# Designed miniproteins, single chains, continued (5): the designs that were tried, part 47

Each design is a single chain, and the fold is of that chain. pLDDT is the mean over its residues in the fold that is shown.

## One batch from the design tools (miniprotein)

Design m17606
Fold by ESMFold2-Fast:
Structure m17606 (fold): chain A 79 residues (1-79)
Amino acid sequence: EPVKQTVEMNLTKEEIEKLKAEAEKELALFEKYALSDKKRAKEAVDRLVVIITEMPKDLAFEVHKKALEILEKIEKELE
């Protein structure tokens, strides 16, 4: 049945928690492999982007910020 909360993707609390866990897993893989295995790091980023598109806006923004923080940390380590 139609609901007027149309922009939220109709996700359950359980699905949101799963997406959050998957996003954190991919963030950890990206951080782990960014300096040692660029191919695996890229795959983690690609999966993270897909997960973010399935998340509510607030949660997606939070995950995006964490990804940027990891990237900034890695870039700083390389300099």
Scores: mean pLDDT 74

Design m17607
Fold by ESMFold2-Fast:
Structure m17607 (fold): chain A 80 residues (1-80)
Amino acid sequence: EELKKKAQELRNKATEYENIASKYRDLADKYEQLAKEAPPSVQPELLRKAREFRGKSIYYEGLARKYKNEADKLEAEYNA
C-alpha cells in the first residue's frame, strides 16, 4: 500500500519534470531561431539564453528519468 503510493508520487514527479523540460526545450529552440535572424549585436545574448534554456531542459529530463527509475524499482518490489 505505502510503496504503491510512493511509486505513484514518484511517477507524478517524473511527469512534472518532463513538462518543465519540454517547456525549456521549446524556449531554447525559439531563442536559437531568434538568434539566427537577429542583428550581430544582439545575437550573443539570444544564444546565451538559448544555452541556458537547453541546459535546464537537459537537467529536468535527467530528474524525470531518475524519478521514473525510482518508481519502477518500487513497483517491482510490491509486484514481486
Scores: mean pLDDT 86

Design m17608
Fold by ESMFold2-Fast:
Structure m17608 (fold): chain A 91 residues (1-91)
Amino acid sequence: MGREETQALADAALQAGEAIRHAFEQLAKQSKDKEVAEWLLEEGERFVKRLEELAERARAGSAADVPAVEEELGELGKEAKEAYEKALEAM
């Protein structure tokens, strides 16, 4: 027990990272401005890196760490969504 929850959180973080990478790559491809496209790719990779680091912490953690990891995963998802919406409005 607990290990299944930490693995599920790690998997969720990695899945969120792939979704974020894909979303920002699609925005970058639609951009006609090279600097905006480069910024979008960097922003997406920044979130992916944070989610990969969270996934590794989840795997290394115990059942006691689950609430903190869940909270951080939720906060990262919210930050990524807000960044994506701002990028979309700027295009």
Scores: mean pLDDT 82

Design m17609
Fold by ESMFold2-Fast:
Structure m17609 (fold): chain A 89 residues (1-89)
Amino acid sequence: MMEELKKKMEELKEKALKELEKYLSTTSLSPRVKAALLAMFDREASEAMEDILKEKENEPMEEVLKEAEKRLKEMLQSAKDFADELSAA
């Protein structure tokens, strides 16, 4: 159970990271800035996933995955907004 849950959460994180990478590819930001934003997102998302697992380890898998997906969507939007501000400067 725990191994399957961790795998699915990692898949959600990877999907969000790829969505951010695709978004960044449409921006005029330098490759170094894009790489830094992706690295920051990966680190923060990993920390958030670990926190959710600690808080909800006894919850049904579906509830944990819903919380993870919600958190990743909020983080992804924040990262996109930050990238847009950097591109406008």
Scores: mean pLDDT 83

Design m17610
Fold by ESMFold2-Fast:
Structure m17610 (fold): chain A 73 residues (1-73)
Amino acid sequence: GEKEARKHLKKGEEYFKKALERIKRGDLQGAIDHLRNAVKHYEKAIRLASPEEAEKIRKKLEQGLLEMARALE
């Protein structure tokens, strides 16, 4: 349901922030581990969401991955 999708989205965003913090510290392995968890939670949120909400979550994931790529430059 939508409540469960929101919980997974929140967890994905939390892991994503942790991944960015690890990049800033030079801990690339820790960043990858947190990013993997973030992606898993985003994918679960997408699966549980309505088609319209799933598209919004996909855009958030895409934007987050672009932010990670920029942080690694």
Scores: mean pLDDT 85

Design m17611
Fold by ESMFold2-Fast:
Structure m17611 (fold): chain A 75 residues (1-75)
Amino acid sequence: SLEEFREEVERLINDESLSPEGIVSLMTQLLAERLHMPPPVVRETYRRASELADKGDLEGMFEVVLEAAERHLES
């Protein structure tokens, strides 16, 4: 569910042992494996989230990933 996905993403963001790039990789893996999102959509989400992670914008990264998940579940 979207709520379970949100909880896993929040856990990843709060894991101080993970780099921002590591968090992006794990979140996009969850989009593919848990939500069965198409590879092109996962790649585009990775690109957008990675750009925000490079800027240190963890909140923006979180929002981009959740928006992609919500849009997919509405399709």
Scores: mean pLDDT 78

Design m17612
Fold by ESMFold2-Fast:
Structure m17612 (fold): chain A 73 residues (1-73)
Amino acid sequence: KKKEKELKIAIYTVKLLEEEKLPEEEAIKKAVEYGVKLGFSEEEAKIIAERAVENSKLSKKTLEKLQEELKEL
């Protein structure tokens, strides 16, 4: 379902930032490539990835919250 795929893109983005320690531009680029493979447009995937980046800056618990939300689907 679309929401599950959006959460997967967001989780992937945050993992690239927090676990792989990639710069924001590289994390967004890789997340967009992943999102396109899941059936999103580049524009849709970029919006999801950029939102995930901003949320990760606001809370260190962003990854945990996204993973929990995915489990509840």
Scores: mean pLDDT 85

Design m17613
Fold by ESMFold2-Fast:
Structure m17613 (fold): chain A 80 residues (1-80)
Amino acid sequence: PDVLEELPEHHRRVLEFLLKLHEEGKLSEYLTPEGVKKLEELLRLLEEGKATPEEILELLAEIADNMTQKGKIALSKYLS
């Protein structure tokens, strides 16, 4: 989606990591149940073409607040 090009590089890489986890069916290992719900909301908005950059950034912040310790470590390694 073109909206991803409007995100800061760091946030785009965070989203790429989350999309990879979703493709691998591993979200529940890296996100709390609330984090999974927020990511599913984000993915729905992206699929519908309704997501603004501001909405994506807000949802990414909420997802980051709802990561497991394993998720935080894995994200840190992915971003290195």
Scores: mean pLDDT 82

Design m17614
Fold by ESMFold2-Fast:
Structure m17614 (fold): chain A 81 residues (1-81)
Amino acid sequence: SEEEIIDEIEDVFVDLYLQALAEGDEAFAQRVVDEMRALNEAKASPEEMIERARELVEASRLPEHRRALLLKRLDEIAKKA
């Protein structure tokens, strides 16, 4: 369902937020929260949420292997949408 897809996307945002905090990037973690809030307020589609999540992962200073895992998860979610 769309609700299940949105929940999976939100899990990726939460994971990105927690990993940014673990790396000490509090400013980026706040950006992730602000972007998620904006998407929810705009009632963004799952496709728009996935695209924004991809942009945030690519903008993150996380190690390459961590970014690759988050992007792979987003790709699998996109196949269900």
Scores: mean pLDDT 87

Design m17615
Fold by ESMFold2-Fast:
Structure m17615 (fold): chain A 81 residues (1-81)
Amino acid sequence: MIAGAGSGPGAVLPDGRTGNGGATAFDDGTVGGGVVSADGSATAVGTAKDEEAAKQAIEAGATGNGALGAAAASRAVRKAA
């Protein structure tokens, strides 16, 4: 099941470019994340077991804080790369 999800601007691709990102935490401790560069030319997606990214995605869903969703997405895609 989904434990929490959030999205927002300020996400970072594995190559260091910034953009918009979203992350979804699952109840098994996995996090799926995606980031699209600000110009739309690049996309990164990844899944990782990361407790900090899962906490950020859950908190983003609970509070509506898009920055936490973007941070979770950045962490998940970088860890998967």
Scores: mean pLDDT 77

Design m17616
Fold by ESMFold2-Fast:
Structure m17616 (fold): chain A 58 residues (1-58)
Amino acid sequence: MEAELEARIVALPGVKSAVVDLAARTLKIVFDDNATMDQITAISEEAARLFREAQAAA
């Protein structure tokens, strides 16, 4: 689940890396240096949605 969620988040345009820890309920995202504020906002919203869904399933 965690590796699959990380892969989905990293597939989003503007994401450099992501680390998910469902047991600690933490999500870390590193954005590309050229990511715009709009992209960061959209990525953060989508990643938060995916993370909440994964937590509900775990």
Scores: mean pLDDT 77

Design m17617
Fold by ESMFold2-Fast:
Structure m17617 (fold): chain A 90 residues (1-90)
Amino acid sequence: EELLFEAEVYLALGEIYLAIGKLDMQKGDYQGAIDSYKKAIELYEKSIELARQALAQGVEEAGPLITEARRNLDIAKKNLEIAQKKLEEA
């Protein structure tokens, strides 16, 4: 269950950086938002990697975690694209 716990920690860290990026967008700090969203993406990808390893070892709880991390990864990627467009327009 160490892999599942580590995946949960990376998911939580990704959520923190996603929230920081959202705050930066609200402040008009598009570069800060880009940096935070890129970090969130890295953390979600690591969470998915670890959760996939846990699932392969028979940890069924990793399945829902992968689904959640993938959803959050998609959100972070879309938000990154918006932030990049805003920076180019600013």
Scores: mean pLDDT 90

Design m17618
Fold by ESMFold2-Fast:
Structure m17618 (fold): chain A 115 residues (1-115)
Amino acid sequence: SSRVKELRELIAALLRHLADIFEEEFKDKELAETLRKVAEAIENGDIEKLKEIVGEKVAELYKELLKKAEEGKLTHEELQIYVAKILLEILKQFEKESVKEMREKLEESLESLKE
């Protein structure tokens, strides 16, 4: 529908704007590139590609958002909530897992040396 197309274009534009902020202000090129790939998948309506990039939970939240838009039931508050939930799930994937893994391996090595 025209409303779903407009919503996809709006969300894609927002994600690209956020990508620019993360790259320019926070120097996070990896997050910026991921947000741009997500924006492209959303703009194209490619739910499978979205799932491949950022996982099933983000894809499910996006599908729920689209369903509410198609039904004409999407409020401004619900749009804000769904966009915030989608962004939060994407951002959780960038908690520097490699740094956490290195920290855990170092702690395990130190504990092994005590016994």
Scores: mean pLDDT 76

Design m17619
Fold by ESMFold2-Fast:
Structure m17619 (fold): chain A 62 residues (1-62)
Amino acid sequence: PLVVTPEQLKEIAEKTGVSPMTVLGIVELLNLEGLDISDEKLAERLGISPEKVKEIKEMILK
């Protein structure tokens, strides 16, 4: 499973302009539904743009 520390969560949130809860939501959905879940599905679930999901997802998977 993907694991992100609280420090990484905060850093990604600050860099992408979203809340830490949004970053955590992406991590949890990737762990639940798999790493190949669409950016559009993640965006719909979290109330953000697919472009923002892609940005956050790239930072999580780095």
Scores: mean pLDDT 81

Design m17620
Fold by ESMFold2-Fast:
Structure m17620 (fold): chain A 66 residues (1-66)
Amino acid sequence: MANSIEEALEIAKKLGYPVIVSGPKTGPDEPDPPMRFARDEEELKEAVEEIAKEIGGFPVVVESAK
């Protein structure tokens, strides 16, 4: 989980692009959290900002898309 855009960038760099940015899943039967694919640093910044606004802030989840 990332609590800032800078933290999300560091996680994505370690995983390698492409990555998925999403809201945290609160339970197995919960609806799918909002998600965005990011193929590079620019897309990651946009995805993090969009997801954070959608879920009401941080944290966001960054994971490998492969």
Scores: mean pLDDT 74

Design m17621
Fold by ESMFold2-Fast:
Structure m17621 (fold): chain A 76 residues (1-76)
Amino acid sequence: GVSYVYLAVALPLTTNLAQFRSDLRAVTQGLGTMGFAGFRGDKVELLVAVPESAVADVKALIEAKGGQVLAEARPA
């Protein structure tokens, strides 16, 4: 089975979320998913689920979009 990591992510409100979803699927070989969590100030917050093997590439993608990882959770 694939081990997943859950990332709470903040991206600028100007981020193209359709493009971000496409980029996320590309770096995770189709395994990564995202859901809308809300708005906070000038940012959109997402919950992103990605394979453990792709966590570093996904963090780099988030930083490249001007975003940040707020929290990281692994199932116990």
Scores: mean pLDDT 86

Design m17622
Fold by ESMFold2-Fast:
Structure m17622 (fold): chain A 98 residues (1-98)
Amino acid sequence: APLLEEIIRLAEEVLNTDDLEERKKLLKEIADKIEELAKRTRDDDEPEVREQMAVLVNIADTVKDPNTKLTMETLKAMAQAVLEAARELLRLLAERER
């Protein structure tokens, strides 16, 4: 799951920076990768996978919404949520050997 591992790495990088513009840039990259992951998992109907994908897609949509106020606190919370959902999804997919 190289795309999931890359999403995890980027989310960890967001949590390790205190620069607002760098956090915005990293979360935009995460959002683009989540969109690609959603396309690749479109045909996966497992409820647990769909639940974690819904969390990731919601964060990607929020990041790309021009009406969203991206603060340091909001970006940190988003990165934490991405990390948790992506790690759980990676675990679920590894258990199925997909």
Scores: mean pLDDT 84

Design m17623
Fold by ESMFold2-Fast:
Structure m17623 (fold): chain A 94 residues (1-94)
Amino acid sequence: MVVATIKVTLSKPVDPEQLKKELENELEKAGISKYVKSIEVTETSVTVTLEAESEDDLLNAMTKALAAISTAAKKLGTTIASVSVTVSGTSTRL
């Protein structure tokens, strides 16, 4: 399996509870909720951890997750200021 952590900084502060709810709704609409391992939200940041069986599935989930974060942020009157993505894979093990 492969894992990606998407960290997003927002241009202005928002209510983290409202942002988390909107983000969860947008991720469900995108059909990628099954890949979501964790969501952490602050007033100025969003961290989403995704897990998938393949790199292609992970890349698709990452693209849709970033779009979902952007949409949720815009609904709350903010925008994405910066994005950091960390990808880690698991080596084949016995």
Scores: mean pLDDT 83

Design m17624
Fold by ESMFold2-Fast:
Structure m17624 (fold): chain A 55 residues (1-55)
Amino acid sequence: SADEIDNAIAHIAKVLSEDTGINSDLIVSGIKKELSKDPDATSKQILGLSKLLSS
């Protein structure tokens, strides 16, 4: 669902921002760009990565 993907993107961006010092809005923008290029494959990767980062 859209809400599930948005929450996953926000979580990934927060973790990566804390680890790398990159602005979280830039990370969100980058993820959304890849999502628009290949929505099905990218959404699966986003959900999987978010779950790994939550563990």
Scores: mean pLDDT 82

Design m17625
Fold by ESMFold2-Fast:
Structure m17625 (fold): chain A 63 residues (1-63)
Amino acid sequence: NPELEELERRIDAAVAARDRAELLRLSTEIGVEKLKAAVLKDYETLEELTRLEARVQAALAAL
């Protein structure tokens, strides 16, 4: 999924840059995408988004 790959690249870049503002924006965007996946019953995408969300939360906690 190109959109998930792009989110992962953005997370990696934000973590490397210690960019709190971008990590907070990514957290919000992932939340919206999880809601969309849940409505569509796309559980595979929902699971991947949940993993990305956990990465963003861990990065924010480590800042």
Scores: mean pLDDT 87

Design m17626
Fold by ESMFold2-Fast:
Structure m17626 (fold): chain A 74 residues (1-74)
Amino acid sequence: MPLSPRQQGVLAALEAIIRWALAEGASEEQVRAVVDAVADGLAARYGLSPEEQAQLRAAIEELIARLVAERRAA
């Protein structure tokens, strides 16, 4: 599903935060807690529709899985 520019911007910011947290030794559970808090705050602030929230949530799960796998390989 195509993401809006706003959703893409959120993902880019979250990718930077996740990479930084993993580099600092954060666990996957700690990363998920931070990402959940940030995503919930952004959804509330921007008034994301249920469809936008579902798309963003799916993209966030793919991002976390990818970055965690990359970190385990490093």
Scores: mean pLDDT 75

Design m17627
Fold by ESMFold2-Fast:
Structure m17627 (fold): chain A 76 residues (1-76)
Amino acid sequence: SEAEMQRLLRRYAMDKFVEAVGRAADLTLPVEEELADAPGREKVERITTYFFEQLKKYMAEAEKEVEELKKKLEAE
């Protein structure tokens, strides 16, 4: 049914977006190690910038995966 399709798609989308945030956050750990000796403000700015760059990338991948599932559900 349409309602079942919408529930599945919403759950899938939310799970993919949460995964994207987690993946971006995990990638900041090596960057924090590289910046161990950097001034605190510069460290925070660089880690934050890198996090949002990776988040943007993974969110775009998540949106693509959601769109692919939507197309499959609409085709069946």
Scores: mean pLDDT 82

Design m17628
Fold by ESMFold2-Fast:
Structure m17628 (fold): chain A 92 residues (1-92)
Amino acid sequence: SPNVERVLAGLIDLLEEDPDMTVEDALRKLAAEDPSVVLDRETLLALTEILLSTGAEEPLKVRLKDLLGPLLEYAESKGYEDLVARLRELEA
């Protein structure tokens, strides 16, 4: 979904800016810029899958740097090649 890929790109932008930012704060920032994109059903389902794959008890309290692995796995599973390339550079 274009909306999913766009929101994930926004999360990667925020990860590059502040890797210690929580997922909750990052999603709040993205929603402030474009509420329609972050309220999209496909985007919410994608974010839920990514967050649950962290294994954290409170996934929204996870820092963006700790979301890198789950984001990469999701992006690879969907063939989001540009996002995969960006995430691999952040791991290096």
Scores: mean pLDDT 83

Design m17629
Fold by ESMFold2-Fast:
Structure m17629 (fold): chain A 60 residues (1-60)
Amino acid sequence: MEEVERLIEEVAALLPPEQQEAAINILRNQHELLGDEEKSAELLRITLAILRRYNRERAA
């Protein structure tokens, strides 16, 4: 749970402020539905990598 919560916060931090609360709720619900901490963490890491790439592209 600790690792998943940390990844959820990291993903939300890369989103616009107006979307952060909704994103946290969606990602927490996704984790509960999956019932698999390792798979949840894997999907969150993939999402984080995609968002980091997207934000770097937009910021440049």
Scores: mean pLDDT 77

Design m17630
Fold by ESMFold2-Fast:
Structure m17630 (fold): chain A 90 residues (1-90)
Amino acid sequence: VSEEELEEAKEALKELKETPGVKLTLEGNNVIVDVSDDPEAKKKAEEQIEKLEKVKGVYVLKSGNTYIISLSSDKEVREKLLPIFEELSE
């Protein structure tokens, strides 16, 4: 994972955290993104999640209004991205 990809991941997660109607929760190696029923919140969340999906080793699963952002089983990717997830979940 490049330094540019790490900065893109940080920025996308920060934007999600600052979006009204979006809640971030860190659960193990996953970031759970809960989005309200507000159409504007859904649009903003989708834009940032699409950016995160472009980062190597990041996977996204959608279930209703919840997105589960998972890290690759690759140890190097997890070691580089998990601290970013932890910093933004607090």
Scores: mean pLDDT 75

Design m17631
Fold by ESMFold2-Fast:
Structure m17631 (fold): chain A 68 residues (1-68)
Amino acid sequence: SELEKRVEEARYQLEKLADLVKRGILTPEQARAAAEQLLDSLRKAGVPDEVIEELRRYAEELLAEAQA
């Protein structure tokens, strides 16, 4: 489905944001801002709130690992 594809693409983008933080290209604050913009676009596209919250938790886990 289109929503499943959107969620998969979003997971990939969140992983890329965390990688950019790990490499020192983005600050954690810049990555969080980009992640929130991505999540907001998914909410507007009709992705359920439960899935948005799962992606938010995933982003925070990835960013924590990138800073370790």
Scores: mean pLDDT 87

Design m17632
Fold by ESMFold2-Fast:
Structure m17632 (fold): chain A 78 residues (1-78)
Amino acid sequence: SLAEEGERDAEAGRELVLKGKETGDATLYTAGKLLLVGATVTGMIAGRRGDEESARRANEAALRAAKEAGVKVGPGEL
């Protein structure tokens, strides 16, 4: 489901951002941020389709993952 896809992308993004920060690897850091943005985009798509539950789950997962990774995910934050 879109909720599960968003949740997976958020978790993968969190892990990559944290690894990038730990190792100083800008590629891992950027890839992680892109996955977190992907999770928010999945939430937007779910919301547009009227799947409010999937939109909520994907957005909450992305926000939580971004906070845990210590990054901002939004317009211009890439």
Scores: mean pLDDT 83

Design m17633
Fold by ESMFold2-Fast:
Structure m17633 (fold): chain A 95 residues (1-95)
Amino acid sequence: SAAAEAQKEIEELLELYEEIEKEKKEAREKGRTEELLASITEEDREREQLALLVRAYVLLQELGHPLSLAELLEEARAAGVAEAVLERVGRLFEA
């Protein structure tokens, strides 16, 4: 079902978020943050933004926070997140 496929993608993006945060932590500890940032492609940035937004919304839901998905996506748009990323996050939680 679409709901089962969306849930699987959400789980994969939550795992991706943890991997990205671990990589950033290791770069900070080794003094290689500037090198890491210089290596990030546009596609890498979009994937990171997608993973971060999915993780943020899941966390808000787990904490019982009243912020809606629409409000989170508007804040992300104001912060300069790509429309393709915002549309994909919306689709994942509509299923």
Scores: mean pLDDT 82

Design m17634
Fold by ESMFold2-Fast:
Structure m17634 (fold): chain A 69 residues (1-69)
Amino acid sequence: SLEALRRQFELAAELAAERLRAAGFPEEVVERAARNDPSMELIRAILEGDRETADILAEAEAEAAREVA
């Protein structure tokens, strides 16, 4: 459902922000992950060659998918 998809995206963004903060990333990066589409932020990180951010975002998205399923 659309509601479940929204919940998954919201959870993915929340988990991504939490994990980035725990990893010691700047608050600007954390807030960006929390506000934007997590999938688009993941694509950006991949294109920029930022493997650390990409790994964190991918894990957050995967965990959110498991939690909502």
Scores: mean pLDDT 75

Design m17635
Fold by ESMFold2-Fast:
Structure m17635 (fold): chain A 68 residues (1-68)
Amino acid sequence: MRKKLDEEIDEGMRLITSGVILSDRLLPGQDDAVALRQKIAQQAEDGKLSPLQALKLYDQLLGKYVKK
């Protein structure tokens, strides 16, 4: 059994490390978003960010460059 919360965290971490969303469509001004995503991924890899904190920062990054 897997909790939905753990599943969301794992998926979020995968998206941060792979850069899928940010690499799908490169628009003018998204270069900053790519750099910030790389920084979040690096800090998560270094253990400076928990998965939840990294996911939260990534959501904030997406909210700035990709509106719902």
Scores: mean pLDDT 60

Design m17636
Fold by ESMFold2-Fast:
Structure m17636 (fold): chain A 70 residues (1-70)
Amino acid sequence: SLEEKKKQVLELVAKMDEVLNDKSLSDVEQLQKLLELSKELAKLVNPPSPELEENLKKIEAQVNKIIASL
């Protein structure tokens, strides 16, 4: 339902805020967690946006390559 999707969006936004305020996380760890939450948020878009989901996957792949090179 729309109400369930709205609740899920608010929960994901709250988790993003927690990540941004978590002083125990490195900048890289914050970026990884924010990307994961952004991918979950993209799944809740109605109608579904294949372009948004694909772009987030490409960003995640690039971030993972950078992290692997560290």
Scores: mean pLDDT 76

Design m17637
Fold by ESMFold2-Fast:
Structure m17637 (fold): chain A 56 residues (1-56)
Amino acid sequence: LREEAETFKRLYELSRERAKENDKIDPEMGEHNREGAESLKKAYEILRKKYEEEEK
């Protein structure tokens, strides 16, 4: 769970940066990447809560 959360966090950060670059070239693609980043962020938050509860 913890390693999975870290993986989703990295993917979220990469998607965020890609969205910034694409906003300069193609705003529609930038919006698509932002939606992907939000989904990854939600997955990270869910996994983080799970492993924090398990670590007690």
Scores: mean pLDDT 73

Design m17638
Fold by ESMFold2-Fast:
Structure m17638 (fold): chain A 74 residues (1-74)
Amino acid sequence: MEEFERILRLAEEIVARIEEVETDERYLKGLRELLAEMKALDPSNPADRRRALTYYRLLAHEAEVVHGLEVPAL
């Protein structure tokens, strides 16, 4: 449970930081949609917890490689 809540919190922080430096509204819409999908996941479902971690890893990699942001360790 704590890991899922931490993943969502860190994902929200990453999206907010990307929004400060990125002006491409099409790209930002895609990130907001991904975050909305993550928030809709059920933390009691093991498959949804794995899906949240997968989405987080993709988002963290994007933030580090494309935007040069430091991402906190899980």
Scores: mean pLDDT 79

Design m17639
Fold by ESMFold2-Fast:
Structure m17639 (fold): chain A 88 residues (1-88)
Amino acid sequence: ALEKLEEALKETAEAAEKINPEAGKEMRELGKKTLEALRKGDIEGAAKYAGEMARVVAEASNEELSEEEVKAAQERAAELARKAGEAA
C-alpha cells in the first residue's frame, strides 16, 4: 500500500516538475512528509500533506483550474493517503 502511494506521489511530482521545477521540488518534500506521517500512523497528517500536493500541482498548471477541480484533486489525494494508511 505505501509502495503504491509512493509511486503515485513520485509520478505526481514528476508531472509538476515538467510544468514548474520549483513545484516539483515542493511536491517531493510534501511527498516525504506524507510518507513519514503514514509510517507514524498519522493518517490525518498524511491526508493533509497529500491534499497540499494536489493544490501545488493545480496552481503550477498552465491550465486554468476551477475551484471544483482543485477540491476534487485534493480530495482524491487525501483519500489515497487514508487508504494507504488503512492498508498499512
Scores: mean pLDDT 71

Design m17640
Fold by ESMFold2-Fast:
Structure m17640 (fold): chain A 68 residues (1-68)
Amino acid sequence: MPSIEEILEEIMKELEEKGIDLESPLAKQFERELLRIYTLYYDGRLSLEEARERMRELFEKLLEEVEK
């Protein structure tokens, strides 16, 4: 299982590869939500698996909003 940092790096790379504007309000909101999950993981409130699933769900939601 990749580390939470590796999961974050993979997601950010996917955003760049899909041509999503990282300065858009949607991308900035997504980054804030990712940081929230990251904080919950380090606070011991989420397992690595739970953090990964939440990050994946956020990424899928971002893609749906962009392709609206």
Scores: mean pLDDT 77

Design m17641
Fold by ESMFold2-Fast:
Formats: C-alpha cells, structure tokens, sequence
Structure m17641 (fold): chain A 97 residues (1-97)
C-alpha cells in the first residue's frame, strides 16, 4: 500500500513577524487528524481550511522546494500555492469523517 500524505498550510506570529509553513502528515485515522488540529490550535497556529493530497514522491519534492524557497512567509506561501494549483485542494474537515 502506498502511503497517503497531506500538506497543511500553517500561519503564526512571533516577535512581531508573520510566519508560514507547510506541514506534511500521514492520515491513519480521523482521530489522529483531530488531535493534530487541536494541538496546532492550542499552540496558537492558524490552519488552512484546505489540504493538498500528496504522494510520497510529492512529499520529497515539496520539502526540497520549501527549503530552496527560504524561510520568509511570502516564499513559503508561494511554494504552497504552486502545489495547490498543481494538485488541487481537499477540505481539511473531510479527513475527520
């Protein structure tokens, strides 16, 4: 079985700056996704209402692209937006069903 991964955009503020990052996670159960959402919100992270479904190959490519883009919120958002256009988006809430 080929594992399924999902890319979730996170946003947070620290030291008067806005940060963005893509979090990649594997879904084993809706319970795991609920815990991830709860923990992220408790940590003060804002979650995108949409996720991008990735293959294992897509995951490796995304990690390389994100590293190459650099740490700015704008650069990270641009990489995530490219993957949204290429792969399409899926509502995060559908992973809770």
Amino acid sequence: MEPEFYLLELEWEAGGRTYRAGLIFEVESPEDVRRLIEQARAAGLRLSPEVIKLTEEDREKFLADARAAGPSAEAQAAVIERYKKEKGTFPLEELLK
Scores: mean pLDDT 80

